# Designed miniproteins, single chains, continued (2): the designs that were tried, part 76

Each design is a single chain, and the fold is of that chain. pLDDT is the mean over its residues in the fold that is shown.

## One batch from the design tools (miniprotein)

Design m6633
Fold by ESMFold2-Fast:
Structure m6633 (fold): chain A 73 residues (1-73)
Amino acid sequence: MAPQYSATVQSVVPLPDGNTAVYVAVTNQNTGETALVRVILDKEGNVLSVETVAGEVDEAGAQLAAQKAQEAS
């Protein structure tokens, strides 16, 4: 069974260059472990980078974080 994730946007930070940094808490529902992911969006809402800043997350968790960041910006 693949890990199931939930994601909650923690903060949305406008950057001086017009990009937005979105911090997303991603929880592995099977283990209860939470990672913090930083997603950088451009002015158009495109994902420029996804980086785990605390904990660990696989590609599925990172993709969920990016999706939630785009919805919140």
Scores: mean pLDDT 81

Design m6634
Fold by ESMFold2-Fast:
Structure m6634 (fold): chain A 87 residues (1-87)
Amino acid sequence: SEEELVREILRLLAELAHAAASRAPAATMRAIGDRLLEVLRQIEDEELKRRAIRGALAFLDDLIARHADDPEVVAILRELRARLEAL
């Protein structure tokens, strides 16, 4: 269901924030990002999909700002942001 997809997106964004804060391996953050992109692609309702992508982009912008002093984390988050924009 669309509700289940939205819930999964919120869960993955929370996981990504936790991974960034805990300095998880780059591979872990990229794996979370890959799952996020896969879930976003599954949304069939175009309005909901665009809203979810915009929400995820805003979340990533805030997360990048919070980790501005960590260039490795910022690089991974910017890569994910670019991939989200390409959806």
Scores: mean pLDDT 90

Design m6635
Fold by ESMFold2-Fast:
Structure m6635 (fold): chain A 100 residues (1-100)
Amino acid sequence: SEAEKIAEETEEEVKKNPDIPEEVLIEKAREVAEATGGFSFEYELLTKENKKIKAVVFVNADGAAVVYFTSLKPEKLKEEEGKEVLKKLNEAVKEELAKK
């Protein structure tokens, strides 16, 4: 299928070029999610230190989620803040899956 082709191509590009532009990866993830009957949503949160985190989340039909951070990546945060961001993202994915 076209979705499988896009997913395989994206994985190959990430492995060969870790510096690939995030905008390109976001576009490909959106195509894969939508082509597989999944969905996408934007998520925004503030950390305890008032850092604004923006993410685009793509969920495949199987419930697998891919997250792209459009502001500050969790690995650039302090360990405690990174854990907070991941916990809130997991809850957001769970809530969106429950609505479907």
Scores: mean pLDDT 65

Design m6636
Fold by ESMFold2-Fast:
Structure m6636 (fold): chain A 98 residues (1-98)
Amino acid sequence: SEVERLLREVEERLRRGEEEERVAEELARRARELGVDMAEVERAALGRARPVRRVATRAEIIILFDLLRKAVNESEDPEAQELLKSIEEKRKELIEKA
């Protein structure tokens, strides 16, 4: 299928170390030009990404949660402050597993 051809090219480019964001932009552009359903492309891509998926490192987990904490702290929403506590607990669990 056209979806499989696009994903094969994307997978090959990512293996070569090309910038992920740039490759994603090209994939989206080509899918639109070919009239391919992007939801189908995403579903197929998630399946193909499983063999090449990196295990999140401790550093990546820390960075991700620091970004989430910053977003919550910039919110004036009181509910977001309660969510921050849950984020801190989950971060601790993930770091222990990494």
Scores: mean pLDDT 55

Design m6637
Fold by ESMFold2-Fast:
Structure m6637 (fold): chain A 76 residues (1-76)
Amino acid sequence: GMDRLIVSDGGGGALVGSGGEVIGVLYNPKKASDIKVGDVVTVRNVGDGSFLSAKVTGKIDDNTFEASIIGPSSPS
């Protein structure tokens, strides 16, 4: 996908669109080292606070991943 997950080693991160806009902030984030291709992560939308699921589709570097939004989410 065109979206990027940017994740810190401290376990914080954001989903960023192809235009550089922040789509959302990672909810209950893993450390970057714990993220794998095929993982589904939850993102809190910055506009309305709703939750989205995004699938990790590729690894670009140690802190940057390719991801695609797959739908709404309801985290526990």
Scores: mean pLDDT 77

Design m6638
Fold by ESMFold2-Fast:
Structure m6638 (fold): chain A 99 residues (1-99)
Amino acid sequence: EEFLEQLKKLIEELLANSEKQVMPLTDEDIEILKKRLEEAEKNGDFETAARIYLNLGKYYAEQGKLDEAKKYFTKAIEYARKAGNEDLVKEAEEMLKKL
């Protein structure tokens, strides 16, 4: 299965369109994001980790899993600050406040 190619395209879309409205994610997309998140954390890729945490937070908020969404947005803020990406910090903080 072409998980690596799917993962690359998904991450490229998330990195390019972080400010756009969240599209519905499938269970397969969530699994791909979680695998990429583990890789990003191991490699110290804080910006990629922040973007993945942000999108997972949005997914769980849409599913009504507010406690999970809060945890993911909090991690997104943490990693966005480590990455020095103030726009991601602001987006994650706004999403957290809406919960």
Scores: mean pLDDT 76

Design m6639
Fold by ESMFold2-Fast:
Structure m6639 (fold): chain A 104 residues (1-104)
Amino acid sequence: DALLAASADRRYTLKDLFEGKVPAGHPVVLLGRDERAIETARAFLESLGARVFRLDVPEPLARAILYEAGELPREPRPDVEIPEEYLELIDRGVTFVDADSFLP
């Protein structure tokens, strides 16, 4: 699975992407339920040179992943177990984005 093999030289935030501080081909994972929001976020992130993946998981797991990735600092972490392979993606510097809340 190309997603599970994704890695980055260092951790980048969504802010780094908007500021153009991320190298071309940097892996970004989209989480969300709205197909239109996902397509909009994907097109925007690819226009910045990102390598975009989609991860279709239940909302509680998506929120837990975003919290661990540092993308939900104001929300309590959902009490769900995150599969080890997704924690490894976070550790390898992959950026996670909530497509349903994404504003380019």
Scores: mean pLDDT 75

Design m6640
Fold by ESMFold2-Fast:
Structure m6640 (fold): chain A 112 residues (1-112)
Amino acid sequence: AAKEGEEAARRAEESGNRPGATAARGAASAAKGAEKGGSPKEYQEKAGEGARRAGEYAERGDGGGAARAASEAAKAASKGADESKSIIGAQGASAGAMGAAGGSFEAGTKEG
């Protein structure tokens, strides 16, 4: 899931969709943090699903959708980090939240 999100983010960046790419990279970082931090499987799966959705939205040019999915991934990673007491999980959740914020600002400023 995390690797798929990173690949989708790269494709979004190559297509010029930087807001979506920022959100998708953040979501992928949240999913990786949950996995590397040893978060409970439930939160790893929720963060991974959020990362996958963020990548799909980013690839189709939906920066707002990507940012919302990244926010969901960050929330799941944050809960997983709290349960596992993982600094790595918490760092991933922070990156996810930053990606969601960055994507939202760019996408939300003047979307048609």
Scores: mean pLDDT 76

Design m6641
Fold by ESMFold2-Fast:
Structure m6641 (fold): chain A 71 residues (1-71)
Amino acid sequence: MEERRERVRRLLREEGFSEEEIERILREDFEPVVENALANYRKAKAKSTPEDLPKLRELALWYGVPEEELE
């Protein structure tokens, strides 16, 4: 849990967000982002775009989606 938050925090910091803004984004957007990551992976899988699947799968795992849900 903390490890995933730290990864997202680093990504947001790289995008130029302040620490305070990062905490707000994690609280308000982190959970919807997890749902969006899973949805994007499922859409890519359905479209048979295998080149995008590894990237989207890794992103979903970063947000804490269980590997079983990515099948």
Scores: mean pLDDT 66

Design m6642
Fold by ESMFold2-Fast:
Structure m6642 (fold): chain A 61 residues (1-61)
Amino acid sequence: MKLTFEEVKERLEEEAKRRGLSETQIELMLTALETNLKPDDLVEESEAEKWIENLLAAIEF
């Protein structure tokens, strides 16, 4: 299944909130996502999940 940029953004926000990340950390990850995805890009769900996990791992201390 392919996801829109907005759907990937929503999934990232949900997962970050589930992990208890701060608003600042969520905003930083969204900025990183925006540098790699365009609003009209379609991403495979599996690839989107990998990107989200990689961004979360980078933010986690």
Scores: mean pLDDT 74

Design m6643
Fold by ESMFold2-Fast:
Structure m6643 (fold): chain A 80 residues (1-80)
Amino acid sequence: DAALKAKQAENLEKVKKVIEEMRAEVESERENLSDEQIQKIEKAIEFVERTMRESIAKGYELDEEVVRETLRSQYDLIKK
């Protein structure tokens, strides 16, 4: 179904955008983060991306703001 594939592509682009934004922020703060903190952030990003991709494959819609807030929360906890 072309409509379903288009919707899945749109949701995948939302995930990609949020992850790119988070990685850009991590890069800008790299000098202020330990190697351990960077590894933890990367693992959190990998986990969220995998979970979101699985949800999209099942036909669920993603709320971009909820995804962004989830990653932000994890980043802030690791950064402390």
Scores: mean pLDDT 81

Design m6644
Fold by ESMFold2-Fast:
Structure m6644 (fold): chain A 96 residues (1-96)
Amino acid sequence: SSPLLSEEEIEYFEKNMDKEVAELDLTPEEKELLELIKNKKWEEAIELAVKLGYGSALLLVAVVGKKVELVREKLKESGLMTPQMEAVLDAIEKEL
């Protein structure tokens, strides 16, 4: 079975994040969050994503930053953890 994101897709996000951000009509908070992810400021990105309630951004940090355990802890602490998110994190962790 294919992984949730291929190594090629992860590399695409890492290399093209600046271009993708420039082409999107994002909120100031979303732009700040993506800038933190782009600069590999994983802890700050997690804290902001939790504050904003952006569980999808936390999943992106888990994949791109390989910070599955830290993301899992923060989602549980903030009450943002869902059964679907836990299953996705488990799948990512198994492939790392």
Scores: mean pLDDT 67

Design m6645
Fold by ESMFold2-Fast:
Structure m6645 (fold): chain A 71 residues (1-71)
Amino acid sequence: TDEVVKKVEELTKQGIEQLRNAKSLEEAEEIFDKYNKQLAELGKQSLEAGIFAIAGVGELHALVQQMKRSF
């Protein structure tokens, strides 16, 4: 459980970093889809991982929405 939560947090950080480096809205949406799928898979492993995965997806989604205003 603890190890899975740590993986969720690390994956969320990686997703944020990749989104910040995206050069187009299309690239940002592809990055979001990739990380959303991976976070959803990890979130199935426990209730705690699920809560952290939902939060992580929310952070990535919010960043994509901000990028849509900039592109």
Scores: mean pLDDT 83

Design m6646
Fold by ESMFold2-Fast:
Structure m6646 (fold): chain A 99 residues (1-99)
Amino acid sequence: SPQIQALKSKIDDLKAKFKDISKQIDAETDPKKLQQLKDELDKIVDELNAISAQLRSLMDVRKHSKEYLEVEVDVGMLTIHAQSLKLYIDKKIKEQLEK
C-alpha cells in the first residue's frame, strides 16, 4: 500500500529524531534544555498520534495487513519509549534542582 508505505517512512524519520533526542538527554544537565527536549518528545508523540489517526482512516483490505499492524506496533512502542524518556528527564531536572 503506497499510503501505508508513506506512513512507515514517517515512522522511520521519527525513529531517527527519537534516537538523536535520546542521546541529547543522556548528555544534558541544564533543566531548561531538558524541558526543551521534553517538549520535542511531546511533539513526536503528537506526530505519532496523527500517523495512527491516518492509518485508521484507511478503509480497505490493507487495514488488516501485516504492514498495517507493523505501523500500529511501531507507534505504540515509540509512544511508550517517549513516556519513559520524559520520566527520565523529570528525574534529571529534579536532581539538578536539589543541588
Scores: mean pLDDT 82

Design m6647
Fold by ESMFold2-Fast:
Structure m6647 (fold): chain A 83 residues (1-83)
Amino acid sequence: SIKEKAKKLKELHDKYNTGAVFSDEDFYNISTLPVEDALRYIAIKLGYGTPFNPFKSEEELLKAIKDKKKQDFLLEVKKVLES
């Protein structure tokens, strides 16, 4: 369910402690989006990309994120969203 996904995303954010700021509303919004759009949303919050110039693919997005901790967080979020 969306509530269970949002809860897991919050737990992952707390665990990885990337320095990014996410509200409970952000986790719910991310949980409602298609995976590709959710990953772009998270990337923007992590400091990568913009709504004006969005990444065209997951591969392009992951390549742009040089920070290992932020990349690992994004990959774990993807697993939650695809479950």
Scores: mean pLDDT 76

Design m6648
Fold by ESMFold2-Fast:
Structure m6648 (fold): chain A 94 residues (1-94)
Amino acid sequence: SVEKGKEIFKKYFGDLFGEDGSGAGKRTLRVAGREVPAFDFTSDGPNGLASLSDEYLRTLLKNGIGDLPSLQDKLTDEEIDALIAYLKELRAKR
């Protein structure tokens, strides 16, 4: 569900991207001593993820890349689907 996806987003991404998924205009974030790029889940511009397909976004969330943590061992496929549904809702509210 979208509500479940919102809970997952806040737990794993809220501190990285902000509650609105925009990255709050930040260029990079420090995570565990690393400089991590801030992505924008609502934009299709530079660092934007709004143009990614659901399947590509699923692959990024499961495997992790750059500023995205690997979730394949932390979340079920159903929970990843819920997260993707929430990210789509964030895009629609821009």
Scores: mean pLDDT 62

Design m6649
Fold by ESMFold2-Fast:
Structure m6649 (fold): chain A 88 residues (1-88)
Amino acid sequence: GENPKAVSVILNLLHKGKYEEAAKIFADQLKESGADLKNTKAVVVDIVSVARFAKPFVGEENAKAFVVAAGKELGLPEDFINRAVARV
């Protein structure tokens, strides 16, 4: 999603280690955007894009933790989550 306000909230939550809250905000924004959540490859791309954007602000550990939390919130298979983490 291209919502700058949602991204700012996600960054603040990641800085505080609140990964599940950040993941929920991301998932809610993705659902509101009308994204096809059954397209797991496209969902992985969106998660990785947010994590890569966040990485210079919150650090690699917090960016990778976001990928894991967002993947779990959206019900992604473990192998897709592991591949997404490797792309950050």
Scores: mean pLDDT 84

Design m6650
Fold by ESMFold2-Fast:
Order: C-alpha cells, then sequence, then structure tokens
Structure m6650 (fold): chain A 78 residues (1-78)
C-alpha cells in the first residue's frame, strides 16, 4: 500500500520519530514501535508487551473503539 502508517485507534497519520524509533499519533498520543504497530494492524507476529497492550486498550476505550478493546482483552487473556 501507499507509504502511510495510520493510527489503528483514530486513523490519523502517524509521525515516525527516528530518535526513539517509535510511531506517534498527534491526535490520540499513542506511541508504538514499528513491530507493535505491525502486530496491531495484522501485519506482524511479534506480540507487544503487556504494558503496551494495556496502554493501547486505554486509548481505544477513550476513543470508543470497542472492537479493539475486546481484541486486546482476548490477547491479554492468553
Amino acid sequence: SVETRNCPVCNTQLTYNPETQRYNCPNCGLSLLPEELDYLTGKGSIKPSEETLLEFKRRSDEAGVQALVEGIEKVLSR
């Protein structure tokens, strides 16, 4: 696909920070490693840390994206 990485919570274009090697959302404040973003968008197999999954769950809940909240809860129960 065209070279744009979008936030899985709010669909805003992510900004890559080469100093931290993380993608940051300017809208919801989500911060993800490339591997974590790939996992959450179904493109990677590397599971994020529990702390990252809990943060993503909180952001998804605040944004009202219940499907993402439920998906993360299922991952955390495994």
Scores: mean pLDDT 74

Design m6651
Fold by ESMFold2-Fast:
Structure m6651 (fold): chain A 112 residues (1-112)
Amino acid sequence: MKIEEILKRLDKILEAKSGKEVLQATIELMRIVAESEEDENIIKGAEKLLETDLPDEVYLDHAAKLLLRIANRLGLEEAKQKLQELIFSDKPITLEQLKEVVRIMKEELEKK
């Protein structure tokens, strides 16, 4: 894994100011960890969402699902647990909640 490249992409998510910007930065991170046709299809689907004008919560929900896939691929157990809690909650995911998860992902990667 290109850990330095992954950390740089996580920093771009932390710089995001909207759900759409979070999704865009998360797609770029997913491109680094992608290794299958299924991953490429998921990236293409997420890119189509960037062409739309939807509520921020829709982009944040899709970003959380991509981050869960990334955390699973990288073996980031604490981030996986937090993302599952957010995704299976009946409440919309907030920008700050996703940034908290990204901070956890950075800490887990720096520990490896």
Scores: mean pLDDT 85

Design m6652
Fold by ESMFold2-Fast:
Structure m6652 (fold): chain A 88 residues (1-88)
Amino acid sequence: MEKSEKEIEEAQKKMKEGIEKMVEEMRAAGLSQSDIDKQKEIWEKALKEAVAEAKEKAKNGIYLSAEEIIKLAVQKAQELAAEYYKQS
């Protein structure tokens, strides 16, 4: 239980820091608030889904590392971003 919680917390912390840095970089680059908000939404949704999957796996005795959770979130974010930006 504690090991899974620690890995999830570490993944959430690292991803939130990454998202915050990305938002500041986008703002500095002069991107619109709408574009910044959409990018933030994509990454937050991807992280939420990755964490939910990690928690579900933990119920079955399968514990994902923080690295595995981050990788899963990145994959989900890429899928969401590909759909959005190809149609923009």
Scores: mean pLDDT 81

Design m6653
Fold by ESMFold2-Fast:
Structure m6653 (fold): chain A 109 residues (1-109)
Amino acid sequence: SAAAQRAAEAARRQEYLELVLKAGEEHLKMLRRIRALEAQGSPPEVIEEEREYRELASAVFTKILNKYVNAKTEEQRAEYRKEFEEALDLTRKRAPVEVLREFLEKLEG
């Protein structure tokens, strides 16, 4: 029915928005950390490492969200949700840059 189709579309849109908000919260957290390091007079190399981390994390989340939006099946969306939760866990626990880079490479392959 048209009502069932609208409900399914609304559910997908709501899930996408929730993923976008979660990625946005991680982005803001990293931005606040950079600003705090600058305010504390941290070494330039430490600040640059945090900027590189934020850019890499942003690329990872953007890649997954683009895959999610372009997914044609519920099975593909479920896999991309799993990739998103893994990316979220990696960024929250401050996984090394090399780990995020390898993860991004896997998303691109």
Scores: mean pLDDT 88

Design m6654
Fold by ESMFold2-Fast:
Structure m6654 (fold): chain A 117 residues (1-117)
Amino acid sequence: MTPSMAEILAEAEERLAAAKTAEEVLEIFEETAKRILEILDELSVADAKRVVEFARAVVNYLYRYGTEEQKKRAIEIAEELLKAVLERFPDDAELRALVERALADIEAMRNGEFKGF
């Protein structure tokens, strides 16, 4: 059976709480992002909003504590997730606003100009 988004995020949160390095956080982020993308068609708008907040939290951590290569990879993963949820729900104005804000923060991260949430 395909796991629910709530199960995927709960497992990710437990793994992230146990993680001790930026490398472990990045591995969890990549694996979790792949699982979310596999169930994209099954997400509600509420699930998509939680995915946006999850991506923002993890990329912010990796931006602060990761190496330059880990930051680049985290940005790529976050952009893929954010664009996917926006494409899934193009007519939801609140979700669009949340994604556009997150993408603006990621662009600032890419340019070295992000000052934190």
Scores: mean pLDDT 84

Design m6655
Fold by ESMFold2-Fast:
Structure m6655 (fold): chain A 96 residues (1-96)
Amino acid sequence: SSVEQRRAELEELVTKALEEVIKLVETDEEKAKEVIKRLYEELLRRREELSGVEPDAAQRAEIEAKIEEEAEAVVNLVKNEAKSVEELYKLERERG
């Protein structure tokens, strides 16, 4: 179905974005933020296409500000999780 196809495309888009962020978060945090911002912008575009409703200039500015805030929060979360995973790998290597 078209719904199943759209879900698969969305899952692939999110997975690729997260993989790119994980690779970039330690070397280029600003580029990692850009990847998340682009993901949110694409999700907003798809939502607008499905609903047929486009936000006005004031609503768009508010949405853009929230995307910026969320991108920073997500990058910080991934950065903290990556450090936690690295520590676990280090401990496992010292035990082997």
Scores: mean pLDDT 73

Design m6656
Fold by ESMFold2-Fast:
Structure m6656 (fold): chain A 120 residues (1-120)
Amino acid sequence: SFEEKLEELDKLFSEAALAIHNKDLEKFKELLEEAMELVKEILETSSPEEALEFLKRYLGNLKILALQTKDPEALEALIEEYEEVIELIKEFKEKNPEYSEELEEMIKDIEELIKEIKER
């Protein structure tokens, strides 16, 4: 169910935060890859409204991780994650033009976060 996918996402990000704390970069990257696969699944299989809700939860969790870490390798992994999700959002926007304004705002917010991370 969609609710189960949101719970799965929250668990992945909790584990990712723990991996950062433990300096387990490989585990951190694996968890980000698993979160990205959930994003791809939701964008392909869910309603646009559910996909938007999922993207907001996902981006909120990524922002928390980005604010909690000073590890340059973890920050580089987060930038790569953000760059990949921007491309997915662009593709989703082309298929769902009625949501283009909200999706464009999401892209802009992500680009501002990438800039903030790079200025650290």
Scores: mean pLDDT 88

Design m6657
Fold by ESMFold2-Fast:
Structure m6657 (fold): chain A 80 residues (1-80)
Amino acid sequence: SFADALVAFAVAQIREAIDSLPISEEEKERLLAEAEARLRAVADAHAGSPSSTALQAVLEAAAELIREIKERAARRLAER
């Protein structure tokens, strides 16, 4: 589906950001799974919207998730 393609595209962008982080592989997999679930929820919320609106919403959510993931990783490293 279009929603599946959007989520897959956004997940690939997030994976690139996660792979650059100095955290464990297990933590990377967990963060990626959480991000995918949130992107899926955003895409599903816009299932009845025009494709351009759904695309914008998913891309905005992906950008925010990348920021949150980087902040969370930095915080976790500081707590060691």
Scores: mean pLDDT 79

Design m6658
Fold by ESMFold2-Fast:
Structure m6658 (fold): chain A 66 residues (1-66)
Amino acid sequence: MKTPREIAEELVETLKQHPDREAAIAALRGALEGFREMRETGVFGYSKEEIDEAIELLEKALAELE
């Protein structure tokens, strides 16, 4: 099973290649909210540390695209 970080890395790589930058930014924002919700609920049994790594990666990617 993919870790939260691996999921975030694949999403960032895919979205950086997307021709519509606005759609890519919207998708990254949606993913970031999803990981934040996952951190609060503890769903899928991932540790908060693993989810925090994914959140940091998504926040950095979003800042680079905005």
Scores: mean pLDDT 77

Design m6659
Fold by ESMFold2-Fast:
Structure m6659 (fold): chain A 66 residues (1-66)
Amino acid sequence: MKEEIIKKSTELGIELIKKGTPLEEAIQKAVEYAVREGKKAGLSPQEIADIARESANRVQEYYDKL
């Protein structure tokens, strides 16, 4: 369930930004979550890369709208 992993990793990154975590660290934590959950879900390396990139993009987009 790729979209659920993307949603949860994005929410984690946004929560970190709201707590005052620097953007780079928030993105890193979101990506780490997406990779970990993707591996648990049995996703391919390419699928894991895709969800990690999408999660990072959504966290960046949130930050850019502040």
Scores: mean pLDDT 87

Design m6660
Fold by ESMFold2-Fast:
Structure m6660 (fold): chain A 81 residues (1-81)
Amino acid sequence: DKLVEEIAREAVREVARKKPELAFPKTKEEKAERILEVAKEAFELASSKNLSNETIEKVKEKAVKIAEDEEEWRKLAEEVI
């Protein structure tokens, strides 16, 4: 549970570091890009830690929820920007 949450937050921080412009999406397309990039980063990060497929999916779900929440995204993005 806490491990899933922490890896999901780290995936969000990595996307914010690589693409800081996604912290303030201006269009629906930019928000969709943020969600896709976060899901991709979460999958890569969780897979690199040799986690089970079930845990990887939970990390992706948590990361996507953070990416959909403007307030939560901003808090994590401010840690790396």
Scores: mean pLDDT 80

Design m6661
Fold by ESMFold2-Fast:
Structure m6661 (fold): chain A 107 residues (1-107)
Amino acid sequence: MQEEIIKLLEDIINELKKVYEEVKKAFPGRKEDIEDIYNDYISFLKEQIERVKNEKLTKEEAIALLDTIISRLQALKDQLRVLGAPESVLKRIDEAINKVKELKEKL
C-alpha cells in the first residue's frame, strides 16, 4: 500500500515534467506562469511522498490523501485548460487522475 502510493506519486511527477515541457514549448510567452504552477504541484507531490515514507497512514488517511491529489490534479487541468493547453495535455492529466482513482478503489 505505502510503496504503491509512493510509486504512483513518482509516476505522476514524471508525467507532469513531460506535460510541463510540452506546455512550455506551446506557450513561450507564459513560461514563468507555467513554471510557477508546475513548481507548486511538484512541491506538493514531493511533500506527500515524504509524508507517506515517514508516517504509517491508516486506510482512511491514505484515501483522504488520494482524494486531495485528485482534487489538485483536477485544479491543474482546469488551470491548463484556461491557458489554452492542447487536448493531448489535458488527456494526460485525466490519465493521471484515473490512476489515482484506480489505486483508491483497490484500498
Scores: mean pLDDT 82

Design m6662
Fold by ESMFold2-Fast:
Structure m6662 (fold): chain A 75 residues (1-75)
Amino acid sequence: MEELIEKAKKLEEEGERAEKQGDLQKAIELYDKAIDLYVKAASIALEQGNIEKTKELLERANRLREKRKALEEKL
């Protein structure tokens, strides 16, 4: 679980970097990968009974979904 969260965080940071550089397509791809990993980590947290961690990870994934959607509208 923690390895998935760290990988998702790095992809989120890379996506933000791509967004700042104007590479919107790359930013969307990186955010989509980060979302997938946060959702997978949330599923593991839920199976472990960690409801609070599950909620945090799903909220992070949803914020990134909103961000990627805004970028997609600019393409």
Scores: mean pLDDT 86

Design m6663
Fold by ESMFold2-Fast:
Structure m6663 (fold): chain A 81 residues (1-81)
Amino acid sequence: SMEEREKRLAEVESALTFLRTLLAIAESHGDAELAALVREMIALLEEAKRALEAGDFERYDALMAEVQRLHAEVEARLAAR
């Protein structure tokens, strides 16, 4: 539905806002590996946003699966400190 699409779009925008903040923190601390992972997640979320706007839910789901994979890598890296 259009309502479900708008809800998912809002969730993507919230995630982008959070990740841009996290990127600034990673860069300020010189964490190049975390910064690289966060930049990749931002790029994938921007593509996921375009997929949602185009009504391509299959591509959106695939892109979000990749974002979740990278999110797990970020969590593992933070836990290994």
Scores: mean pLDDT 86

Design m6664
Fold by ESMFold2-Fast:
Structure m6664 (fold): chain A 97 residues (1-97)
Amino acid sequence: SMEEEINKLIIQAGKLADSDPDKARELLLKAARLTIEKLKELVEKNGHPIAMEQYKATLAWLMIRIGEEEVLRLMKEFDIPEEVVEEILALAKKMKG
């Protein structure tokens, strides 16, 4: 599934976080790009709301780990709608506490 590919990258990044933080970051960036790509496809195809919410939550979590500015640039590159970008920003803010 689309989620399994992204989750494998996140798990691998977690395993490398202490021993190889540069590779861990690279894997998280790859996970972010793939998540954005899948979210873009779901938006264009009017995909299932549950799948949409799962990818938004994953991207919000990745935004906290990678950095807001970098993930915002990626979302702009993939032409993610502004309302979806705002939802992801709100989710990231909520996750931070």
Scores: mean pLDDT 85

Design m6665
Fold by ESMFold2-Fast:
Structure m6665 (fold): chain A 57 residues (1-57)
Amino acid sequence: ILVELKATGSGAAIARAANAALDTFEKGGSPEQARQKAIDAAKAAGGTVESVTVTKL
């Protein structure tokens, strides 16, 4: 799994975005679900995500 994030905010917001994407894949989610979960997690922590590229390897 490769996750590339372009995000702004605190380190906590970025970490939440990355962890949400990885956790989604670990649970058998799609790349689109992982992308959306990363965006939602960052926003919940007060950050923003400009782009998320997620590749299932």
Scores: mean pLDDT 73

